# Designed miniproteins, single chains, part 14

Each design is a single chain, and the fold is of that chain. pLDDT is the mean over its residues in the fold that is shown.

## One batch from the design tools (miniprotein)

Design m460
Fold by ESMFold2-Fast:
Structure m460 (fold): chain A 80 residues (1-80)
Amino acid sequence: SEELREMLERVIATGERLGLTDEQLLNMIRSVLVLAGIPDEVIDAVIERVKEFLKENPDASQEELLDETLRIVEEELAKA
C-alpha cells in the first residue's frame, strides 16, 4: 500500500540520517510491518531476506532498499 511505502521510506531515511546499524534499521522495519498488520511469520521471512540484501549490497541506496523491501513483502504475502 502507499501508506506502507511511505512509512518504510521514512524509517529508511531516518536510519541513514542517524547512522543506524543494519540490526537497528531491521528492527525499525520490523516495527513498521507490525504496525501495518502483517503476520509475524511473513515479517520474519521479510526481515531475513532484507538482512541478506543489506549484507550483499552494503552500498545500496535508500530507494534500492525501499523498493527491494516492498518487493520482498509482496512476495512473502503471496506465499502465505
Scores: mean pLDDT 87

Design m461
Fold by ESMFold2-Fast:
Structure m461 (fold): chain A 85 residues (1-85)
Amino acid sequence: MREEIEKLIEELEKLIEELEELLKNKDLPASVRQEAEELIKKARRTIEGARKVLDSDEVTLRVALHEMKELIEEIKKLIEKMKKI
């Protein structure tokens, strides 16, 4: 469980870098840019929270794992949308 969360932290950090790169290099609609900035902030907060619970019980770790997986899917969908622009 802990190793899975650490792996998801690494994946979220990589996705944040991809979003920041797209924000720098693409001429994006203001709505898409705002959505990307909000997801970056949310992802950074989620990473901080996940790091704090790494030594917690399995129930707490499962909740963190679920939240991170949902956020990863949301970010991946936005990246796909941004790439199509």
Scores: mean pLDDT 82

Design m462
Fold by ESMFold2-Fast:
Structure m462 (fold): chain A 82 residues (1-82)
Amino acid sequence: SHMEREKEQLREAARELARRAGLPESYVLKLMDQALAYAEQLRKLEAEQPGVMTPEMEALRAKLGALLRELAAIVAAIEAAE
């Protein structure tokens, strides 16, 4: 499906980031897969309780934010090396 193609494209991007950064592909793929999982969980919770911020939603946002910062740091390190 379209959504599965997008997920695989993001996983391919994660593998490429790992190669360019000199990191294990498994490490960056794990970060990407966890970020995608937390984003999906958060989307489902937000759909169930629109306009409400629960402690579970806050925890998921914090976890997602931390993973996105790790991915951004990898990108920044590649850019600094180029």
Scores: mean pLDDT 84

Design m463
Fold by ESMFold2-Fast:
Structure m463 (fold): chain A 97 residues (1-97)
Amino acid sequence: SSMLMQQLQSNSQNQANQQINRQDRLIQNIQNSRNNAINRLTQLGNDQSRQNPSLSSTYTNQTNQNISDVTSKADQGIQTSQQTRDQYLNQMNSIQN
């Protein structure tokens, strides 16, 4: 009985750790994707401004709006993954007691 309970606790901790690691990887992937998108949008905006300097303020505003949209979506994804991570962390902590 006590050995079975220890085995079940160990298995639950291992599963929680795997899910925490999965969420950490998802957060990192979202951050990397956001940074890559921001770099691409910035390059596009700069290229457009160089080709049409009289419209540079318009292109800057469009670039800033696009970066804001990408950042907002990334932040929502990170928040969701962080909440899931915190749930598994809390589960793991409850098992250790």
Scores: mean pLDDT 89

Design m464
Fold by ESMFold2-Fast:
Structure m464 (fold): chain A 88 residues (1-88)
Amino acid sequence: MDEEKRKLSEEGAEKVREGAELAKKIPSLRPIADRALRALETGEKGGIDTQRDAVYTAAFLLGGAFKRNPELREMGEELEELAKKLEE
C-alpha cells in the first residue's frame, strides 16, 4: 500500500511539474503554476500522505485551469484523472 502511494505520488509529481512548466509559458496561468509547484515543495517536507495530498491539490488546480484552454485540455483531463486516483 505505501509503495503504491509513493509511486503514484512520485509519478503524479512529475506530471504536475511538466504541466506547471507548460503553464509558466502562458501569462494567465503563471500564478496557478506557482501555486502548484509550491504545494509540491511543501508536500515533499512531509510524510507520504502529505505528499499524496500535495500532488492531489496541485493536479486538481492545474487540471481545472488547463481544461479551460483548448490546447491544454487533454493534459488537463489527464491531471484530473490523476487527482481522482490520488483521492482513492
Scores: mean pLDDT 77

Design m465
Fold by ESMFold2-Fast:
Structure m465 (fold): chain A 94 residues (1-94)
Amino acid sequence: MNPEIEKKYQIVVTYVALLTGSLEGEISPEILEAIKNLSKEEILKMIDEVEEAIKKEIEEELKKTEDEEEKERLEKILKEFEEEVKKLKEIIEK
């Protein structure tokens, strides 16, 4: 995963965890400070950017792989990711 996209995804997931009270484990101080300075609209923009980037990366990997087992794994990851993004957006928009 692109490190910038991974960081944005962690920011969004941590923001949702804070909203729902589902936070477990240690948060990076850098991510926590980022969240304090971000608006709801900026968080929604971040999740849209993450969704676009990850979908593109998985689609490119699907085109390159000839292994049927790896294709099935990537398709499952894409489907699970789309469902997770949908849930995250619903929580943020609430």
Scores: mean pLDDT 78

Design m466
Fold by ESMFold2-Fast:
Structure m466 (fold): chain A 81 residues (1-81)
Amino acid sequence: MPTDEEIESGVEFLREKYGISPAVAERARELLRAWDGSEEAGRAMLEELARLHPALAAALARLREMEALAAAGDLEAGRAL
């Protein structure tokens, strides 16, 4: 589980980088507190946030593209993204 300090840092990063609204920031805090540290739960959290703030959808799409390239064995191409 992330610490309260890590949760606040993450939310602040999203606010500064993507301009999320206070409502999206509160939802992000809730999801981060409920996160068990797994990759699967982390992806589900990002999908929920992307639905609330479209700018986050681009970050999710890039993550999925990198995962697809890594699964195909193109590690060097994945690093270039």
Scores: mean pLDDT 69

Design m467
Fold by ESMFold2-Fast:
Structure m467 (fold): chain A 72 residues (1-72)
Amino acid sequence: MIVEAPPELIPELALKISKAAFDAGATEVVIRRLSDTRLEVEVTAPSDEAQKKANELIEKVAEEFRERARRA
């Protein structure tokens, strides 16, 4: 998936996405910076349920950062 944030928030976003994915049971998280404002996130999980949970938590983190960007 692709997530967006202001350049100054990208490092924090990447860190929180990694944490959320591993907390959900992911075994591998690959994050690539596509631009100053875009990250590509690939998550591998041991089951479809863990994959779904990881994706849901990542979406929540991305939404939190979109909200923070609008307030800042």
Scores: mean pLDDT 82

Design m468
Fold by ESMFold2-Fast:
Structure m468 (fold): chain A 87 residues (1-87)
Amino acid sequence: MVKEEVERLLLRAAEELRRIAEEAEDEEAAKKVREAAEEVERQAEEVAEAVEEYVKGKSEEEKREVLRNVEREMEGVVEKAREIAEK
């Protein structure tokens, strides 16, 4: 189910953000990454519901493309957080 897959992608990204924050030596960088994790966690259900509603009536191929886009966006968020934590 698309909602469950999107929610899982966001929550896994948030979990990785929390780990990045815990490993960061810079306190300001750690705080920013931790706040990003909290925001992703807070928005996870609503974003998942919005994506599920958006893909209603779409083909399985279109649904897979939307899921790939969500995964790519979350990968970008995690990569950016790593850059912030490493500075």
Scores: mean pLDDT 83

Design m469
Fold by ESMFold2-Fast:
Structure m469 (fold): chain A 93 residues (1-93)
Amino acid sequence: SLLDEVERLVDELSAHINDKQKALEILDRLIEVLRKLAEDPSMTEEQRKAAEQLASILEDFKTKMEKLSDEEFQKALRDFVERVRAEIERLKA
């Protein structure tokens, strides 16, 4: 399912926090999957809206984080991954 793919990508992102280029590539893929989830007719309207909002948050995060030093990027991404995990659990409920 698309939700399983979102969880897999978040785990992959967590594994690559120390690799800025790879983390940014994974963020792009996560945004793409969330955009697909926002258009999935099998999801509720609330779930689709939550996926769309999360995708927008990730796009803004990526744009801001691209300009940070590697050390600041790693710290910010670590904190952000925990927030994303919490939002995904709410999306599944």
Scores: mean pLDDT 82

Design m470
Fold by ESMFold2-Fast:
Structure m470 (fold): chain A 66 residues (1-66)
Amino acid sequence: MEGEFGLIVRRILAGEEVELTPEQKEMLRSAAKAIEQTVKNAADLGLTPEQVARLKELAERLRKAA
């Protein structure tokens, strides 16, 4: 499951048109939410501004794909 999800994420980031099942859309929303929580705790986790920017972009792209 994680391997297939990783492939879907990579295709979305490459700008490919991906037909998603309702379950895959929910997985993308859950992933985006988890990334957004990581960003909220970024200072406590010692993340750099560059890492935070990359995570925000990833979360936004996953939400748009869902």
Scores: mean pLDDT 76

Design m471
Fold by ESMFold2-Fast:
Structure m471 (fold): chain A 55 residues (1-55)
Amino acid sequence: SEKDLLLAIARADGLPEEVVERLAALDLSTEQLRTILGLLGRGVPFEEALAEALR
């Protein structure tokens, strides 16, 4: 699925496996996942990125 591809790319880009597992467990929409991954790529902390995507 598109979400699986996004998570695979994040894993390949060096995101810790624990973060990837947490993102998968949250059953986020594809749009929310893209937002979080974009923010993480910019250096935004995980909890802050998650809060922004879920607003």
Scores: mean pLDDT 82

Design m472
Fold by ESMFold2-Fast:
Structure m472 (fold): chain A 89 residues (1-89)
Amino acid sequence: MTYTVLVPKTDLELLEKLEKLVELGNYVVRPVSENTVYPLSSTDPELAAKVRKLIEAGDYIEIPVEKPDPRGILEALRKAIDIIEEKKA
């Protein structure tokens, strides 16, 4: 079943930091609903708090993935980075 990953609509530097943390396994996946999730840093509570606030405020990009595993989360983050770069360029 297809899942949706919510990626916070924020600075590229913060998204690249989150991407690196996911690559290292220093993250946790939080469910919003049955098929909707978002990644949070497990080692950076300030970044985790900032991401939560953006998701709660509706400041996010929805990216469909096959599974919310590390590969799927990385794919979603990379797609969102591309979208945000196009939006700011």
Scores: mean pLDDT 80

Design m473
Fold by ESMFold2-Fast:
Structure m473 (fold): chain A 98 residues (1-98)
Amino acid sequence: MSLTQVLIYLYMENMALSGEVFVVARLNPDYREELYKLSDQLNDLILNEAPLEEIQKKIDQILEKMKEVASPEMVAKIQQTADNLLKLYREYEEKKKE
């Protein structure tokens, strides 16, 4: 897979995760601002090419918050999207190394 193709798939998975967070946030007004903030922080980390460890920590924070307010089925879906995102981010970092 080309570097460009990995980046496109990474962007798509990040958009999917943001969309899932947005749906949960809309249904849970008391958590809305915190969930939007966490999603925005993850987007900033990805755009600034932060270390994988920082991406992982932010995803873990999002998942822990989702476990408090989302259904088990939605948490499972978000976990799968997060796992795909982390895999693609790792592949992106590896392909940037010469």
Scores: mean pLDDT 84

Design m474
Fold by ESMFold2-Fast:
Structure m474 (fold): chain A 66 residues (1-66)
Amino acid sequence: SDIDEGVMKIGLGVVKAVTGLPSVPEPKSIEEMLIFIETLDKLEKVMDDKQKAVDEAYKLAQEKAA
């Protein structure tokens, strides 16, 4: 259906934006699209964890410089 195709297109766009990959394989089923969405959730969590680590390192660096 048009809705399913729209969801796939949006999902691929988000994967490209988040991963920075120049190309993403086209999903052949809704199941593959759901896996991509689950992967995005995991990537967001990893990115949040990394951002927190960077923020803590920066804070410690500023405290040492003061």
Scores: mean pLDDT 66

Design m475
Fold by ESMFold2-Fast:
Structure m475 (fold): chain A 80 residues (1-80)
Amino acid sequence: SSEEIKKELIEDGKLMIDNIIENKYTEEERRLRIRSWVKALKKLLSPEEVKKVMDELIKYAEEKGDEVLARIIREELEKS
């Protein structure tokens, strides 16, 4: 179902956030990864659902203490 897909995408997105934080990518590398992720989500989900998934990932990045990553996610969403 759409709700099951959205839940799986949130969990996959959290794994991506963990990977970005663990590997200490540059801001440019982080932006490219987030941009690619948003582009992929747009092929599967409505704009409202993309926003809901990405809002959960912003919250997760903030909970992990990575305010720079949370800002990058917000900026890449705005550009979309």
Scores: mean pLDDT 87

Design m476
Fold by ESMFold2-Fast:
Structure m476 (fold): chain A 98 residues (1-98)
Amino acid sequence: MKAAEEGIKEAKRAAERAAEGGLSGSASGATGGVIAAMGSGMGGALKSGEEGGKEVAKGAKEEGEKAAEKAKKSGSEFGAKSGKLAAEAAKNSAEGAR
């Protein structure tokens, strides 16, 4: 399930981008990250099927949570929340894709 690995990688980047966007106090940055994470999760699910989507969703959630903790270390609660939201959006998107 190569597509699942690609989806996790993109979701991780999207979550990190969302967390960084939060540090600037940018709601648009956070929104962009969430959308990108959802897109990458759906892409993985569409290419790998439902089973691959589950792998992408789990990996995306874990990587997003790591990004959120990293943002908290920088003192940005908004960034941490954005990263976690992006990870959860990717998870839900991958599981919901049909």
Scores: mean pLDDT 56

Design m477
Fold by ESMFold2-Fast:
Structure m477 (fold): chain A 65 residues (1-65)
Amino acid sequence: SEKEKKAAEDAALGARGAPTGISGGFVAYMAGKEHGAPEAGRKAFTAAENASSGQEAGDLARKLA
């Protein structure tokens, strides 16, 4: 759904901008959970870490959701 794709995209971006003291994986999971798709958040974090650019990370996250 669009909500799940949005959750994955936001999670991927969140993983790269996590606040000090909070892991990127946790931020990704929480972003996904807020949109009702915590599994998408976990996949988005993995995609973000393996992507070559921010845009690619977002695109991969939406595709995984």
Scores: mean pLDDT 60

Design m478
Fold by ESMFold2-Fast:
Structure m478 (fold): chain A 81 residues (1-81)
Amino acid sequence: SMLDVMKQASANPEIQKLNEEYNKKLAEALKKKDFETAKKIAEEWAERVREIMLKEGVPEEDVERFVKFLLSSYDKLIELS
């Protein structure tokens, strides 16, 4: 399930570190209202999460659904900012 994929991602130390780094970059871009940079940061983060999840043996279909969900969620966040 998507929830299980999310739990696996949140428990991964590499993804946790990645989330901390990219959340700071995203917050700075959003604070400056630099939505183009914010979108690029979100896309780069999602791609790196994809690479780690595939390396950890998460099924490709589940990783694709998760990445698509992340990108859609960030698009909404940027629109609301």
Scores: mean pLDDT 79

Design m479
Fold by ESMFold2-Fast:
Structure m479 (fold): chain A 90 residues (1-90)
Amino acid sequence: MEHIEKAEEALKKKDYYTAGKYAAIALRNADSPEEVLRASEILVEAGRELLKQKDEAKWKELSALYKEAAAVVNATRGEELIEWEKKLLE
C-alpha cells in the first residue's frame, strides 16, 4: 500500500523515474490482484514518459519490469498496444 501511494504522488508531480521505482517495489510486494494491476499501470505510465524524454539510463533500469507490467495491464483491460509499445515488448 505505502509504495503505491508514493508512486502515485510521484506521478502527480511528473517525477516519472521515482514513480516507476516505487511502482516496481509495489509490484514485487503486491498482496492482491488490485495492487498488481495498479502498480503495473503506474509503471507503464512512468515508462512511457521516460521513453518520450529519451532518458536511456532511467528507461533501461525500468525496461524489464515495464514489459511485465504492460502484459498485466493489456490482459486486464483488453487495450490494444500501439506500434511503439509493441516494439518495446519485442
Scores: mean pLDDT 69

Design m480
Fold by ESMFold2-Fast:
Parts: C-alpha cells; sequence; structure tokens
Structure m480 (fold): chain A 87 residues (1-87)
C-alpha cells in the first residue's frame, strides 16, 4: 500500500538522520511505531517459526490488542490491512 510505504520511508529517513547526528536527536513517534511493529512481528514469527500464516495471524492479533498504545495508530491500521491481505 502506497501510504504504508511512504510512512516506512519517512521512518527510515528519520532513523538515518538520527544515526548521522550520532544519536543526539530523539526518536520520533513514527520511528518508534515502526520499531515496535517490527518487534511484534519478530515475536509472532518466533512463536510460529514453521507456519507463516500462523505467524501473520498472531502479529495481527497482537497489533489489534495494542492498537491504542501506538504513537501513530494510523500506521498500525495500515500494517494490519497489509498483513490481512497477505493472509
Amino acid sequence: MEELERLVAEAQAEMDEILASGGKLPLGPLTQAVLEIQRIGAEAWAAHRDDEEAALREAIRRLEERYDEFPVPELVRLVIEELRRRL
């Protein structure tokens, strides 16, 4: 999805700027949301290593449970939609 790709690209650009500054800039909400989404995905994969569909279902479930806790809920919604499309 184009919107998801743009948000991920913005988070990557933000992270690259932080690294270029020697870590002096704080993490923005978008970068924090992307890192947390990646962590949840990694945990879902670790729980279901031999079943990609089960891993995707677990990731969606965990993201939905924690939807309101994310700094950028719109990004989480787009990720859930993309994961459901792959399932």
Scores: mean pLDDT 72

Design m481
Fold by ESMFold2-Fast:
Structure m481 (fold): chain A 87 residues (1-87)
Amino acid sequence: SEMWAALSEEEREILERLLALQRRGYELEKEGAPLEKIIEIMREIARLLREIAEEYEKAGKLEKAEEYRALAEEIEEEIRKMEEEMK
């Protein structure tokens, strides 16, 4: 269906955006940018990952949903560690 094809294109666009944000956060960390900026980008990534996981789940793609939820949890764990370092 057109909706299914559009969803696939949208998913690809979101994935590309997620990868770009992840790379940007990594580059900022290497450059010694403030942790607050890195954490902000990572929070946006985690949010998008959970949103795409929810869409995969609604589409019946449970394995993909689980993969993206796991990625979100991984990013959230990294954020928690960074926040602990800021104390």
Scores: mean pLDDT 75

Design m482
Fold by ESMFold2-Fast:
Structure m482 (fold): chain A 75 residues (1-75)
Amino acid sequence: MATPEEKQIAVEIARLLDELAKKVKQKPPLMIFDPSNLKESILKAADTLIEMAEQFNLPEYLEKAKELKEKVEKS
């Protein structure tokens, strides 16, 4: 079962991806968060956010993405 913390992190990553896409005038990547495998879905979304933040030189988004990924890995 997905924990409330994992659900909160998924929402935060989805928000950051949407905000980053809007900031760089790109279409946000299509991310699917599977409730049965939420941790793995979050890790994939975090990696996508890290890649986009590095591509567009957005250190603030990179820092947030790494923090969220670490929280999920420790859970």
Scores: mean pLDDT 77

Design m483
Fold by ESMFold2-Fast:
Structure m483 (fold): chain A 61 residues (1-61)
Amino acid sequence: MEVKTITLKAPADDPTIKLSQAEAAALAATYAGSKVVADPGVANGGANNLHLTMHKARAAA
């Protein structure tokens, strides 16, 4: 499932983005080697890579 509303630019130390910190942690755990998906960067913007990366984190959770 592709969700365009899910956009993670960078981890921030903002209380309003507390949920994003939790997803960033899950994303790091996914990169630890349990889940791997190629992100060739098909779009000009890096948002596509971040979008797919969030899906990997969700799959790990």
Scores: mean pLDDT 41

Design m484
Fold by ESMFold2-Fast:
Structure m484 (fold): chain A 82 residues (1-82)
Amino acid sequence: MEEGKKLIEEGKRLIEEAEYARRVLGDNAGKPATEEEKELGRKLLERGRAAGHSDLLPVIDELLEEGKRKIKEGEELIKEAA
C-alpha cells in the first residue's frame, strides 16, 4: 500500500540525514565547518532545543530511532496488505 511505502521512504530519509550529520560532525572535530555543515548543525540544534537537549548527539540518535520506527511501521503495513 502507498501508506506503508511512504513511511519507509520517510524513515530512510531520516536515517540518511542522521548518518550524514554523524559523518560531517565526526570528520570535522576541531576543524572549521562549511556553510552546508553549519546549516545542518543549526537545524539539529533547533530540534534539540525543542526536545530539551543541550547538544547534538542525542538529536542524531533520536532521528535514527525515529527513522527505524517509521520503516518498521511501513513494513508492517505492507505485510498486513499482503
Scores: mean pLDDT 71

Design m485
Fold by ESMFold2-Fast:
Structure m485 (fold): chain A 90 residues (1-90)
Amino acid sequence: MLSPQERGYEKLDEMEEAIKNKDSEKAAKALGELLKYPLPNKYDRIKDLIRKYAKPDKVQEALELLNQIFVSSGEEREELLRKLSELLTS
């Protein structure tokens, strides 16, 4: 049995693996699920993945999308998750 925090780490790992594999749909799904689980320094950990995997000219755009995702919900959040995952996997 995994704790909610252990599930948070699992989803962070799933997101990074999806980015490495250029799978934008899996990256978006993993990030969406990650937002639901508790994880220490969640925002900073996701920012580190953006800085590591985003193209240099797209880092600022990706960070702005992340900020919008954290304050969004519903269909707007799903669209922002898709855009961010496409940026990280392109």
Scores: mean pLDDT 84

Design m486
Fold by ESMFold2-Fast:
Structure m486 (fold): chain A 72 residues (1-72)
Amino acid sequence: SDYGKLLGQSAYEEARRYAEEARKLNKELGEQVELLAKQIEDYSKNGGSTGLIYNNLMGARGALDEARREAK
């Protein structure tokens, strides 16, 4: 549905912001977040489940949190 596509786009934009922050803190974790963001974009465009989008967004947030911890 159009609403589902908008939700997926929002998740992709959030994951991209996580990737930008993570990249500045840790290269490897930043690359991991970028891959997860790309998967969210692919699911959003190709009708992947909200569960797949959510799991990848949670993974991206987790990798960002790890990058923040390692930068200290």
Scores: mean pLDDT 81

Design m487
Fold by ESMFold2-Fast:
Structure m487 (fold): chain A 98 residues (1-98)
Amino acid sequence: SLEEILKKFEELNAQYRTLPVPEYLLRFLDLLIEASKYPEFVKKYDFDFISMLDYFDLLTGGALIKSPEIQEKLKELYERLKDIPEAKNLVKHLEKFL
């Protein structure tokens, strides 16, 4: 449910200083893929999601975003969202990383 996904994002945020950066980003993308089932939620938080992706891109000079494991999750997210109007801003931003 959407409530369960929100709780998982809160739990992940609590681990921001304890998880390795690559593991944090992988868990973040897995939750965002789950959240893709809720278009209005994606639209409501699109700026937060975009900011997080930009932060990880900046933090690693693009290296983490370009890693094969992250690229596969970004491609899965893109395929799930590309035809969803509510996800337009996030989709346009994902194209920058692919």
Scores: mean pLDDT 83

Design m488
Fold by ESMFold2-Fast:
Structure m488 (fold): chain A 88 residues (1-88)
Amino acid sequence: SEELALMREQGLAALAYGKAVLPEEAAEFEAWLAEALATPLRNLAVGIVGQGAGLMARLHEAGASREQMEEAKALARAQLAALKAAAA
């Protein structure tokens, strides 16, 4: 429980960082957060979506291409979908 609470906290911080660096993606990151909070494994799900948003932000700051950014976004979406399926 303590470990899962830390995952949620770190996920929310990473999501905030993602929104700050990629404001154009903020609506999608908020949608990921809403989906994560609706799952039974919400603390883990928030950690996963936060890591995805944070990775996209770091890739953008490193000068990643649009293709690489779209790949990172697809990976984050797939990870959330897999977790939702596992939680069902």
Scores: mean pLDDT 84

Design m489
Fold by ESMFold2-Fast:
Structure m489 (fold): chain A 72 residues (1-72)
Amino acid sequence: ADAVRAAADGLAAGGPDAVLSAEEVASLVRGLVEGGGLTEAEGEDILAAVGGGAATGAALAEALRAAADRAA
């Protein structure tokens, strides 16, 4: 959960209005799954929540934070 919260906080602080491509979103979520911060199912839920495409930093941060809150 801590790595997921740190990623969400970084996205919210560093560029809430910045648009991440679908590839960037998928890469970030995959990195968190491989790092053990998310399960594969949690990663799929986050990708589904952001529509499986491009997302703003704020939208991705909210999805990550919601996943971390469910895990706590």
Scores: mean pLDDT 74

Design m490
Fold by ESMFold2-Fast:
Structure m490 (fold): chain A 122 residues (1-122)
Amino acid sequence: MIGLYVLDFDGDDTLSNAMKKLREAVLEGHKKGPVIVLVMASNSSKGLGEALAALSEKTLGKELGAKVRFAVVKDVEDARKAAEEAAREAIKEGANLVLANVGLSDDMKKAATEALENEIAN
């Protein structure tokens, strides 16, 4: 069974705080095998999301071999689809999945988490 780690960041969070928490989750996942990171950002928070994904690829990708994916989502359907695609990749690779939600609505976060849990359960 693959591990799932979910992190929620407000659009007004700092890149430093988001990176610290993301690194902690990736290190926990890495103890149990390879890690894929999905950074999912709302359109209003895309700058923080893009920066978090880029910095994670340059640091966690190089240090731990973590694969980093980035998606900008506008609604619950986009969030669900991006989460499903990341979960399928994680299952195929035998990897643990870290989901970093940046500035998402509660409905988007719920849709993403439910999609991940459904793919992992199948």
Scores: mean pLDDT 87

Design m491
Fold by ESMFold2-Fast:
Parts: structure tokens; C-alpha cells; sequence
Structure m491 (fold): chain A 67 residues (1-67)
């Protein structure tokens, strides 16, 4: 389904973004978050909640790295 494909892409994108953060590449991580946010409307409500929590964690890590 479209939701399953979008979820798989979003999860892979977040994984890549986390690796970018581990390497100090904030710009790549931010782009990854933006791509996932663009996919959220294609997902179920439950999938959106889970991904929003992951995005929140990544944004907190980015904020910490900028301090």
C-alpha cells in the first residue's frame, strides 16, 4: 500500500538522518526530517504518532549539538 511504502521510506530516511547526526552533519539530518514530514500525510494516524516522536527526539539532539 502507499502507506506501507511511505512508512518504509520514512523509517529509512530517519535512520540515515541519525547516522548523519552521529557524523555531525546537521544539515543532512534536517533535510531527512523535512522529507519524513512530507510523508506524514500519507501515513495512518498511529504511524504518524510514532514518527513524530522520533522526529522530536532528532530535533532535540540537533538543538543540543547547536548549543
Amino acid sequence: SMAEEALKKAEKTLESGRKALEEGNIAAAQRGIQEVEELLPLLTEEQQKKLKEEIKKMRAEIARLKE
Scores: mean pLDDT 83

Design m492
Fold by ESMFold2-Fast:
Structure m492 (fold): chain A 93 residues (1-93)
Amino acid sequence: SELEEKLRELVELILFELELKEKVEKGEMSEEEANEQAKKKAAQHKATIDALEELAEKLGLSVEEVERMFAEIMREDPRLEEEGRALLEELAK
């Protein structure tokens, strides 16, 4: 699914940002260097979001349905499992 591929790309971008934050917290990278690397990915992040919105509209999916798929994909990574679970719990209300 092209939608699932774009959601996985979004998860990869979030994981990249988490890795930058961890490196700063460990003293392995300056906050300035982390911000520079994040900026290099900002255009890709925007493009991925724009593509996801277009795909959701074409497929007739609700925001809630897309968010549920996103949460399930987040749960596949141990670093985002709790965040994905929390999102699914909110969507079930």
Scores: mean pLDDT 80

Design m493
Fold by ESMFold2-Fast:
Structure m493 (fold): chain A 67 residues (1-67)
Amino acid sequence: PNDDGKIDEAFFEKLKEEIEKYGKDSVLARLFDVDGDGTLSDEEFEKLKKYSVLTDEQIEELRKLLA
């Protein structure tokens, strides 16, 4: 996260690398997995958009990587 605690581009790239290297399950607990089933809901991704400076395209990329 940047100084505002939001997910910036550098953090986004780090998350993609971690998902590729270790799988999505390793990063779900660091995001907003409140369902406890290891999957992010649409509502959680909407919250992620609100707390990030990422583009809609970057958020959708994360959604696909975490699906």
Scores: mean pLDDT 62

Design m494
Fold by ESMFold2-Fast:
Structure m494 (fold): chain A 69 residues (1-69)
Amino acid sequence: VEELLKKARKAFEAGDLETALRYLEEAFRKDPNSKEVIELAEQLAVAAVQAGDWETAARLGKLLREAKA
């Protein structure tokens, strides 16, 4: 999970929201209770909304809904 989070954060810092989302979804599947995955997903969701990337924002919203259910 930590390696996937590291890759997701690097992609996010590079502005590659799609790659960051993909690694984050993979990390969530391995550990759905990870606070670090949830926090990064919240940060990425804000960035996606600000960029007008509604598809990425919707996928992150689904992930966060499943994590908080």
Scores: mean pLDDT 78

